# Designed miniproteins, single chains, continued (2), part 85

Each design is a single chain, and the fold is of that chain. pLDDT is the mean over its residues in the fold that is shown.

## One batch from the design tools (miniprotein)

Design m7125
Fold by ESMFold2-Fast:
Structure m7125 (fold): chain A 56 residues (1-56)
Amino acid sequence: AMEAQEHAQRLGEAIRKGDADTAGEHAKRLMEILGHTGNADGAAAVAKRLAEERKA
């Protein structure tokens, strides 16, 4: 398992800059890590955040 915190920070930066490709990559890695640790709510929150970014 990688550092979830680092991917969360990179995801936030990518969203702020409007870099959808980078945001998608870090969101996938975050959901992967959270899923393996049994944090389904956290994984769902990441997916929702990414969906809101795509809607904007």
Scores: mean pLDDT 69

Design m7126
Fold by ESMFold2-Fast:
Structure m7126 (fold): chain A 100 residues (1-100)
Amino acid sequence: MEELKKKAEELILEAEIEIGLALIAIGVAKLLLSKGPNPEAEELLRRAEELIREAEELVREARKALEEGKYEKAVELAERALELAREALRLALEALRLAK
């Protein structure tokens, strides 16, 4: 149980870091798109923003589960949040590449 608690805390932190990185990439891509519209890049950013919203919700639920001593659930939620945040970062970086 102590190992699961530590794993949940580490995964939540990793998810929050990846969410932060994705938000920075989204912000930079939006700034570039303000100088030259690109519908393909804009669609990728819309998908990235949707994934980040879901990831943020999962992080909140993971922290709630952690506070309630539901460590297995906290790990599951945090792992899903991390996966979504990484996908959002990937989409945001692709949008950034297209935003020329």
Scores: mean pLDDT 89

Design m7127
Fold by ESMFold2-Fast:
Structure m7127 (fold): chain A 84 residues (1-84)
Amino acid sequence: MEEVPLPRARDEASVLVLVATGEAIRLAKEGKREQAEKAFVDFIEKNKELVQKVDPATLDAAIARLRAAGVEKGAQKLEEVRKS
């Protein structure tokens, strides 16, 4: 049996996704929506396995925030990984 990772290590995936989400929203608010979408999609593609470990509620919150900021392609990519 593998040892259960420390709570801090388990939370790293959620923290990274939320940080990436926040950066995408910041770029979108600065009028750099296409850059925000590209950066976020690239992050998800490189970290697909990490994103799959994130709790559904955290992913739903990230998707909602991205859509509210107009980062629709980023929200769609995250939703694809969540459903996979």
Scores: mean pLDDT 76

Design m7128
Fold by ESMFold2-Fast:
Structure m7128 (fold): chain A 83 residues (1-83)
Amino acid sequence: ELEEEAKKKISEGLDYYAQGDYEKAAKLFEEAAELYEKIGTKEGLEKAGQAYEAAGRAYEELGDKKKAEEYFKKAKELYEKAK
């Protein structure tokens, strides 16, 4: 089930983020966001936005400001689409 898989990836991503493994965290948040986008509901799009924000924060920690900005912008677009 896409919702359960996405939720597990968020949980794992948060754990890696807490450990300082920002590369692994970013990848897991990206994968979760893609699954939530695939669900396509208002709630799914909101959760996809949250996952892309989390990926953006991980890229900030990695010093990749451009990638962080791209993901924050994508999150904003998803939040607008979810309205």
Scores: mean pLDDT 87

Design m7129
Fold by ESMFold2-Fast:
Structure m7129 (fold): chain A 68 residues (1-68)
Amino acid sequence: GRKVIVVVGPTAEEAREAAAEAARKRPDVGTYPLASADAETRLPLIEELAKKEGAEVEVLSVEEARAL
């Protein structure tokens, strides 16, 4: 199955920067940035879509994504 990394940051900007950095380190894996304020609403939808596509979702903080 495919793997998708969702990077959750305190702001959309920080999440986007960290997700872009993760994508450079892991080009074989899909990455998606998410602001923490949107995470409660968006994460369940992303997980449902990934499940339908047979993909695994890994949720990382900005710090965890930068440590890749």
Scores: mean pLDDT 79

Design m7130
Fold by ESMFold2-Fast:
Structure m7130 (fold): chain A 58 residues (1-58)
Amino acid sequence: MEIPSEVVEAVARLLAERGADGITDEDLRRLARELGVSPSTVRRALETVVAMLEASRA
C-alpha cells in the first residue's frame, strides 16, 4: 500500500493506450525511471489498475 497516486494514474493512461496485454516489461521500466520509483512499484500499480478496470467491465 505505498503506491503513489501519480504512478496509478500514469499506469491507467498506459493501459488505456496499449491494453493490458500490450504493455511490456520495457514499458514498465521506462515508466518507473520517469516517475523515480522501482519497476516493482509500477508493476503493483498495473495490477491494481487492471483489477479496477475488470470491476468496471462487469
Scores: mean pLDDT 76

Design m7131
Fold by ESMFold2-Fast:
Structure m7131 (fold): chain A 62 residues (1-62)
Amino acid sequence: SMAEKEAKAKELVEQAKALLEESRTPYNIMKASLLFAEAGRLLGPEALGRKLVEFQKMLKEG
C-alpha cells in the first residue's frame, strides 16, 4: 500500500540522517544518497527528484 511505502521511505530517510550525523565521510555521504534515492523511488519519479534535492540542501546547510 501507499502508507507502507511512505513508512518505509521515512525509515530510509531517518537512517540516512543518522549516518550523516555520525560522520560526513565520503562513504557515509554516498550511502545516505542511496538511501534518499531509494526513499524517493518508492514514492514515484516526482518524489525521487524532490528527495535528491532535499539531500543536496541538507549537505549544503549542515
Scores: mean pLDDT 81

Design m7132
Fold by ESMFold2-Fast:
Structure m7132 (fold): chain A 80 residues (1-80)
Amino acid sequence: MSDEEKAKELAEKAIELVKEGKEAYEKGDFQTAIELYEKAVELAEEALRLAEEGGASSEIITIAKLAKREAQEGKEKVLK
């Protein structure tokens, strides 16, 4: 239960950081955008680890995977 709640919190925080990264990118602050996307990847990976170990719901796993994918895509877009 505690690991599932922590996984959900980390996944939601990763989504929040992806949103902040997109806002930084739109403002032309590419350094901040990269830093936010990298942090989002870290939190999403930790969320996935806890979700897998704790047997978390498919919803939490899906959110964490989505956050990681969007953060990686955002970082790639900044580097082009």
Scores: mean pLDDT 82

Design m7133
Fold by ESMFold2-Fast:
Structure m7133 (fold): chain A 61 residues (1-61)
Amino acid sequence: SAEDLVDKYINKDGTLTEEQAIQAFLDYGASEEEARQAVGILKNKDGTLTRTQALAGLNMV
């Protein structure tokens, strides 16, 4: 599931790095362009994503 893919990459602090989020999206079946676009829109100023943001991004692709 999308949740299982996010939870596979999520760090102990509850965030994903930009690179981890892109990899989760690729594993889900998104193209590289779709993954980078979704993550680019949703990422915080520090480049990280919360679990909720990553799940929202997976619904975009």
Scores: mean pLDDT 84

Design m7135
Fold by ESMFold2-Fast:
Structure m7135 (fold): chain A 62 residues (1-62)
Amino acid sequence: RKYPPLPMTEEGERLIKEGRELIAEGEKKGDLELILRGIGLVLRGIGLAIEAELERRRKLEA
């Protein structure tokens, strides 16, 4: 298929938002495990955004 890749930013943004909500809930409850889970989701979302940007840059260099 020759369709342009769907922007991964929406999925990454969703993961970051969910992670931030978990961090806020963990802070409210003093639950360190919940905070760490939220941080993990935020990092995963950022990773997806970085991958999408790297792919865009690769295409510009081609």
Scores: mean pLDDT 74

Design m7136
Fold by ESMFold2-Fast:
Structure m7136 (fold): chain A 61 residues (1-61)
Amino acid sequence: MLSREELEREIAELVYEIDTKAPDDAELRRRVLQLAAEGARSDVAEMERIRAEMEALLAAL
């Protein structure tokens, strides 16, 4: 399992990757930024769930 700092880094990388692949999708951008903000305030278990949700969003692109 990743540490809190590693999860924060992975979430930030996913934000940039999704924005790069779907730059014109304002609603997706809002959702991804909301998830990242929630992750920054969450415990490690919630951050892992948020990372998995963002990975699923990226995989769907």
Scores: mean pLDDT 80

Design m7137
Fold by ESMFold2-Fast:
Structure m7137 (fold): chain A 74 residues (1-74)
Amino acid sequence: SASRVELASRMVRLLLEENPDLTQAKLAELLGVSKATVSKIQRRELKSVPDEVFRRIVELEIDRGIELIVAAVK
């Protein structure tokens, strides 16, 4: 759905903005897609995001959120 594309775009943007170690190329590797696909997700140019890719984006966002919480409390 269009809302999934919007959510995926927002999560990808946040991952790239909040994680200096995550380049577009590294994120593409982690998601199992091409760098061009990551760019299209970021720009909301995909009509749909595959379920597997969307799941991996969500899992990565959760993982990085946990790391951020752990870092904040030392």
Scores: mean pLDDT 77

Design m7138
Fold by ESMFold2-Fast:
Structure m7138 (fold): chain A 95 residues (1-95)
Amino acid sequence: SEEEFDKLMEEAEKLIDEAVSLINQARKAVEAGDYETARELIKRARELIEQGKKLIDEASKLATTPEQKRRITRLYFVLLALEAEVWLIEKKIEK
């Protein structure tokens, strides 16, 4: 159970790191006026965020300790922040 939980959390953290990288690249593309590249990067980031949510939801079913539940909650907050960043970039691209 703990080993399965750790694997799901590690996979979710990897997807979050990739999404952060894509969002940062998309922000730079927007600054450069490259809205086509920004749109594709944000689409990929949104897909990774959705995959991360599914992994965290699966991990939450295995969470038995207060520490595991805190790790779940922390990653949910990170995903919410990333969704807000994605929304802000989408709003800038939407003309």
Scores: mean pLDDT 88

Design m7139
Fold by ESMFold2-Fast:
Structure m7139 (fold): chain A 58 residues (1-58)
Amino acid sequence: SEEQKEVAKEIADKLIEIGEEAEKLAEARKIIRKAEEGKASEEEAKKAKETLEEIIKK
């Protein structure tokens, strides 16, 4: 229906917004993984933690 198409557009717009946060989350996860392997600095690990805390705070 036309209403379903309108809702689909609204969902698509929100997914774009979420996509930006998902990119930040993916980068933070990547840094944490490297830290677990001993390949990331303490500075990088702290920055990743701060990024995750910012995402959760939303």
Scores: mean pLDDT 75

Design m7140
Fold by ESMFold2-Fast:
Structure m7140 (fold): chain A 71 residues (1-71)
Amino acid sequence: GLADAIRNVELALKYVETNPVAAANGVKEALEHAKDNPEAVELLKKALRALLEGDTKTARELLEKALQILK
């Protein structure tokens, strides 16, 4: 549900710089729970791509935007 999406985005933000694998897992889990919000889904997909490319700054910015939309 929405609360699960929010918790997993917050988890991803916590680990984006220190543990990118944990952050990516948080984004993947958030995507499963955010499916009814297309704007959040697009931001989370872009954040996952940024994490895979090693762009932690862009990933953080996109995750923060997704969190604002979900709250």
Scores: mean pLDDT 85

Design m7141
Fold by ESMFold2-Fast:
Structure m7141 (fold): chain A 61 residues (1-61)
Amino acid sequence: IDEIVEKAVAIYQSIKDKAQRDLAVINFLIGQGVSAQDASYIVGSSTSIEELKQRIREVLS
């Protein structure tokens, strides 16, 4: 899960537009085997990089 967290954070930091950033992270997580519902929850409930990391760990643990 650490590699997934690192890659998601890298995508989140590389895209400044919120809508494009959120969609890119959601699509990445779905590509890693996360359900669309869980990916949307992870990204939609996160307002910071630290929250994003925590939500990914909660869902994938």
Scores: mean pLDDT 81

Design m7142
Fold by ESMFold2-Fast:
Structure m7142 (fold): chain A 100 residues (1-100)
Amino acid sequence: SSDEEAKKLLEEGKKAAKEGDLEKAIELYEKAIELAKDPKLKAIALANLAEVLAEAGKIEEAEKYLDEALKLVDTLSEEEQMEVMPYVIKAAVAISLAKK
């Protein structure tokens, strides 16, 4: 499914980000967002994108995608919100650190 492909792209993006390849991580997360039909998966992808954009110094874009992630989180069940929240917190922290 497109969600299975999106999940694979998320894992590849996380690996690229850990290796310091922020440009590759951004491209992989953008593709994951495009393919994700599951709102929870899309919210995670948006939060991960926001985190790496902040690390790349693209603060305004990071804030935009974090806002999109939060709007999707608001549509999720409480259980799904708890699963996504750690990704949102990481993105928010990265944005805060990038502003310093």
Scores: mean pLDDT 90

Design m7143
Fold by ESMFold2-Fast:
Structure m7143 (fold): chain A 66 residues (1-66)
Amino acid sequence: SMREEEVRRLIEEAEAEEDPEEAIRLYELAAGLAALLGALSEDPEESERFHRLAREAEERARRLRA
């Protein structure tokens, strides 16, 4: 749960960030961390939540690059 909260905090920081370049960096960091934690999770439900967070963060970074 604390790990999930850390990923969510990074996403929240990215959402509040005024600089698009820094926001993209924060989303990429959140996506990478979430993907790693999802892959390492032994709980299927927790793994699915992390992979969903990773996809969400990656999509937000992609939209900012457009």
Scores: mean pLDDT 85

Design m7144
Fold by ESMFold2-Fast:
Structure m7144 (fold): chain A 97 residues (1-97)
Amino acid sequence: KVEAETEVKKEGDTYTLRVRIRVYDPERKEWFEGEVEIKVKSDGSYEIRVRGPLDNPLVREALGHVLDLVRRKFAENPKPTLEDLKELAKEIEKRFN
């Protein structure tokens, strides 16, 4: 089971999408958290940061799915807008419950 929470912020000329993933590991009977942060500048340049226990294969897989959605969205629009980040946030939340 995987759960995702998203937050979209505008700060000056920068738009930030934060994705927090919670992954249940049935072998350890524990939840693990990962995060993807995407920052988009007014010129369309962006940076992606990934945090979490990447040595956990379930976390790595869930974060990989988030990154695939991000890459697909940015391939459609190489200069992503605030609206693109809001749509991406909705797609991520719909993918993960």
Scores: mean pLDDT 81

Design m7145
Fold by ESMFold2-Fast:
Structure m7145 (fold): chain A 64 residues (1-64)
Amino acid sequence: MVPSERTIRIMSELARLGHEEPMTVAEAIPRVAERLGVSPETVRRLLEEQGIRPDTPARRVMPA
């Protein structure tokens, strides 16, 4: 599946946060949601659509 521009932005922010501080995707979701002005539910849903699990290290999420 080709990620939307919103999904790419979310994934980029996750990777950035994970490089700044070690955390899982689940731990990073609220921070990404706050930074991008979207709901945590939206972030989680978009990541699920890309097959990214909440236990994944955030720094390993690669933007497309």
Scores: mean pLDDT 76

Design m7146
Fold by ESMFold2-Fast:
Structure m7146 (fold): chain A 85 residues (1-85)
Amino acid sequence: VADEVREHFDRAIEAAKAGNLQEAVDHLLRAIDAYEAGKEKVSSEEVARYIGRLLRVLADLLSGNYEEAVKDIEAFREEVLADLA
């Protein structure tokens, strides 16, 4: 599950670097789906943190700020992977 989550975040980063908003969003959603499928219970605290991270990434992507989107996706990836450990 951690490898699947990591792969989707990595693909989202590559899509963001290429300026491909739709592909970046698709892979972020797939990473979250893989996390939920692999984790028996997701806490309300984790959900709140992930919503905050996702909204920040979406704001960057929608504003065309792809460099900041990459940084925010990398931070989001680290947080989700830490929660899986």
Scores: mean pLDDT 79

Design m7147
Fold by ESMFold2-Fast:
Structure m7147 (fold): chain A 65 residues (1-65)
Amino acid sequence: MEELLDEAIEKASGEVRVLVGTALEYYRRGDKEKAIELMQEALERATDPEVKELLQKAINEIKKE
């Protein structure tokens, strides 16, 4: 999961990158609900198909936990 978010941060820019980075911080703090919320916001704002795919995979992985 963290690897997917790290890859998304590398590929993302601007506001999307900030949202993904903040989501990773909440996930590391154990706040999975807030992490998912921020990743969903990043997914809505993302225009890069690769970033969208990585975010969708990360959201699905956390939901399976």
Scores: mean pLDDT 82

Design m7148
Fold by ESMFold2-Fast:
Structure m7148 (fold): chain A 86 residues (1-86)
Amino acid sequence: MVEKLIEEIIEKLKKAIEAAKKGDLEKAKEYAREAARKAKELGDYLLSKMSPEEAEEYLLEKYGEKLEEADKLAEEAAKLIHELEA
């Protein structure tokens, strides 16, 4: 179920950002890794059913706004984690 996997990725990224803002580097990194695992699961699922090009088109057409949100959250989480490691 594609929508549920995207929602789970977004929720894990939000938790990573919250943990990073609280200074919990270990928890932030764990949530970020969970989001990455869910993203791989989504990719594997789609590639089991269609080509990479078809999967990209399907995701952008059906879930473009949610994917843009996930990308922005991933960038924010990565930035905050890097700032905490410094």
Scores: mean pLDDT 84

Design m7149
Fold by ESMFold2-Fast:
Structure m7149 (fold): chain A 55 residues (1-55)
Amino acid sequence: PPIKPIVLSPEEAAAGQALIDAGLAAPSDEQRRALAERLGVSVGTVRRAQRKLGL
């Protein structure tokens, strides 16, 4: 498929940055839950950010 623009919501951008800052290239479900709780977002938001960023 053609290159789709990567659009992150503010919550997805925050989750993605937190994953990068923590050095989590392949976070576990437990690590995703911990980040979601710290950022006040859903685990689904962390998973979407991870997929959009290719982490």
Scores: mean pLDDT 73

Design m7150
Fold by ESMFold2-Fast:
Structure m7150 (fold): chain A 70 residues (1-70)
Amino acid sequence: MENLKKGREAYRAGNYEEAVKYFEKALSEKDKLTPEEVAQAYILLTSAYLDLGDLEKAREYAAKAGEVLR
């Protein structure tokens, strides 16, 4: 969970590029996350990529969040 926690801290600080790195690292260890935590990481990645102007990545992660929550 450390990478998910660090990602949230970076996101709250407005460090979107750092938040992306931590969330992607957390998702590389998806077996250590609950489905809710995976969905949260995808939602926050969507928001971070929108703030960074990467609309393609934002759309990809938004779709992944929807799949986890269904």
Scores: mean pLDDT 82

Design m7151
Fold by ESMFold2-Fast:
Structure m7151 (fold): chain A 87 residues (1-87)
Amino acid sequence: MVEKITARFLDEKTIELEIVASNKGAAELAANVVRQEAEKHGGTAEVEIFEKDGKWVVRATITAPNGEAARKAAEDVAKRLGAPLEF
């Protein structure tokens, strides 16, 4: 299960997402959703998965054509994973 998603802009068209998942399978699903939503909005995603304190973290960097596309990608990730999104 995905517990929380935190998003922040690194620049005008680049968003970093931190996704906290309860297990590795949920983290791998989240990573795939990030890549799909980035591509759907005309962007790309760099994704890292690691374990922290018995939970799984997905750190993703989405680069999109513009800030609106980057934001929509992040919002669609949160919607598909059924998790709250915090900027």
Scores: mean pLDDT 86

Design m7152
Fold by ESMFold2-Fast:
Structure m7152 (fold): chain A 76 residues (1-76)
Amino acid sequence: SAEAEAARAAGDAALAAGDYAAAGEHYRRAGELLRESDPARAAEEYARAAAAYLRAGDIAAALEAGRRAAELRLTL
């Protein structure tokens, strides 16, 4: 969806700016928007969120995003 593409682009821009926490939130949003329609892409976006959260030092958010990515991949 256009909303998921915009969220992914915002995540990429935040990552380029070194704002890892914002990048994680945008990638997580992209994953949420794709979860029902495209679970494979949603899993990729949650994995990007997990990586960004780790760089931000937010271990709890990284683990939750990683769990969502793994759960979606298991159902594919």
Scores: mean pLDDT 89

Design m7153
Fold by ESMFold2-Fast:
Structure m7153 (fold): chain A 58 residues (1-58)
Amino acid sequence: SAKVFVSPDGSLTVVLYDDGTVKVEDKVTGEVEERKVPEEFRELLIEKLKEYGFIEVE
């Protein structure tokens, strides 16, 4: 399972996996970046994405 967030302009897609893996895809450059986030920072990351205007895609 994963949560998917898209930036306000649609250029960035952030996929947050249940295991703490975060994948950031830049549609403009085609660049893909993968990070690992500790579980305790997962909710903070979700809150920050929403604060910056990212929309969760269901």
Scores: mean pLDDT 80

Design m7154
Fold by ESMFold2-Fast:
Structure m7154 (fold): chain A 61 residues (1-61)
Amino acid sequence: MSEKEELLSRLLALVQRAVDEGAMTPELGETVQRAIDALQAGNVPEARRLLDEAERILEKL
């Protein structure tokens, strides 16, 4: 399994949890979109950083 596949799986799980809990804020949504953009660009380190940031945002809610 590639790092890109792992990050995509984590991203999908994060989005599903945020939607289910009603925790999809504009801040979280923007960070998630930036992570998607980084993955599409092949920038795996940036995507990981943004996903970690999104997880921290969700934990604060």
Scores: mean pLDDT 80

Design m7155
Fold by ESMFold2-Fast:
Structure m7155 (fold): chain A 79 residues (1-79)
Amino acid sequence: SREAFDRIYEETAREVAAELPGWLKEAAEKNGGYLTEKQLIALSARLVLAKGRLEELDDDTVRFINEITGEEVVVKVKK
């Protein structure tokens, strides 16, 4: 049913949002403290399913915010 689908979707969105801070930290660590262009694109794709948002702080810095917990992760994009 649509109700069951919406519940599963909501649960998945919460799980993806909870996973993203760890993913961002790990991805940045692997690249010397920066998120690559490809990883930024992958992040944007994941945000479609997540209860979270991305904010640009400047031209090379982005902030992810988990809208459920309020947890924030700031990462730099490699130019």
Scores: mean pLDDT 71

Design m7156
Fold by ESMFold2-Fast:
Structure m7156 (fold): chain A 65 residues (1-65)
Amino acid sequence: MEELRAAVRKRLLERAPELAAAGVTITFDGDTFHVRAASPEAQALAGRTFRDIAEEAAKELGVEL
């Protein structure tokens, strides 16, 4: 599970510029991160993107298939 967490974090960092352009700010506090959205649309985008990233990371590692 530590590998999955690391893979998710790596994917989030890769997508951070795209999210920032859409009004989603991600700040890291140690091993956790906080999300701030400039609009309801940005909040919805953040939720969808985080779900997609988690699925991609899990699939890449073969953890969740």
Scores: mean pLDDT 73

Design m7157
Fold by ESMFold2-Fast:
Structure m7157 (fold): chain A 76 residues (1-76)
Amino acid sequence: EEFEKLLEKAKEIFEKYLKEGKGVKDTPEPPEEALEALREKLKEFGFPEEIIDLVIEAHKKRLDEAAQEIVELAKK
């Protein structure tokens, strides 16, 4: 239940930043090895896979602020 609310809020943050056009540009994505390292770190810290996927996708789309808000939300 709490997890489902967390995921919904995380998706709302992601969608908000995506819609504002603060991403999806011709900027280079972070290296794949860095994204894999981040995924492993978040998994080690107990973040759910669905939250990790959103954080990684936000970084790939250069929505770094959205990724940060999602991580902060998931820490509680």
Scores: mean pLDDT 73

Design m7158
Fold by ESMFold2-Fast:
Structure m7158 (fold): chain A 95 residues (1-95)
Amino acid sequence: SLAVTYNNLGVVYQNLGKYDEAREMYKKALELDPNNKELLAKIYNNYGVMLENLGNLEEAIEVYKEALKLYEEIGNLEEAEKVRKKIAELEEKLK
């Protein structure tokens, strides 16, 4: 899948500290397979982690909320719980 390839490239660029390229790859992945909720949730989660690492906490919260919604819709309660806790932690940092 091209969307999976772009998500994987986003992770590789993020690990190399190439955050602008990582962001571009994640955005491309999100546009290519809008009906694969499992993949979309994973892409939003990875993008949220990147934004958090960059200190873009407000944008990270927004992106994590999209991941949370998708994980809840597909019934992945374990990942939904992890994302929910992350959102709460980041919201406390912004108060």
Scores: mean pLDDT 86

Design m7159
Fold by ESMFold2-Fast:
Structure m7159 (fold): chain A 56 residues (1-56)
Amino acid sequence: MSTEVQQLVNKLTNALYEGDEKKAEEYKKKLSELVSPEELEKIVKAAKESADAQRA
């Protein structure tokens, strides 16, 4: 995974943790331009799980 994709994943996870849906959607769109739809689904799922773990 490229450093750019990893940075966007971190930003997405932080936006999800903060509950900022607008920023989360923005980062998802940027990721969709860099990765396949299957990769995007996996990334979003992992990011949500990471954000939820930080809340628990």
Scores: mean pLDDT 79

Design m7160
Fold by ESMFold2-Fast:
Structure m7160 (fold): chain A 72 residues (1-72)
Amino acid sequence: MSPEELIKKAEELIKELEKIDHPIAKAAVRDARYLLEKAREALKKGDLEEAKKYAEQAIRTVETALEVLKSE
């Protein structure tokens, strides 16, 4: 998956998580948005590997929060 596709996937997952009124969801949205901004900065600099890493971290942050919320 390209860095641009990973960034788009992270944005979509963050939007879904924002619909959940829960402290864990709100914290994960803040963290994921921070990582997503780092991914965009790296992409703007042409650092494709760094952009991928931050975008993947943003995706993992959202997926982890969704798994925790499912277990509650």
Scores: mean pLDDT 84

Design m7161
Fold by ESMFold2-Fast:
Structure m7161 (fold): chain A 59 residues (1-59)
Amino acid sequence: LSEEEIKELAEKYGLSPEQVKGAITLAKQVSDEVAIQYITKETGLSREEAEELLKELKK
């Protein structure tokens, strides 16, 4: 992901670019279920929004 894509995802999901970067790192290290749980807890996103974000980060 480029810095531009990180900014676009941050705006789309109402997150900071730093939160998106953290989610990228987490997605590489843990299972999808653990990543979704962390994203929802840290960002307040719904499970569906967290799943969509995770899918974008893994593309």
Scores: mean pLDDT 79

Design m7162
Fold by ESMFold2-Fast:
Structure m7162 (fold): chain A 98 residues (1-98)
Amino acid sequence: MTYWAALGLTAERRLVVGIARTEERARALVEEAGAEIIGVSTDPEEVARLIFALLSEDPDMEIELLLEDPADAALRDYQAELLTRLAELRAAAEAAAA
């Protein structure tokens, strides 16, 4: 089954990431958090790259991760993969800067 992540920015410049089983539900999580949608993807690597690009412009940006169902192991696995990819991108950037 395909999982969806939607990214949005709040007026306070907080990045909200909604993870759900459908695009519509991922978007709804972000909109309910008061954020404007800026991107949607099914690929945790693509989502991690989008987050990394935003953090490169604003390193102090707060990130909020929202799962449609926190008890859903598959959504937690998607979140874990996303965080792993983001950490790898950050480590690679630090290594390149050294």
Scores: mean pLDDT 83

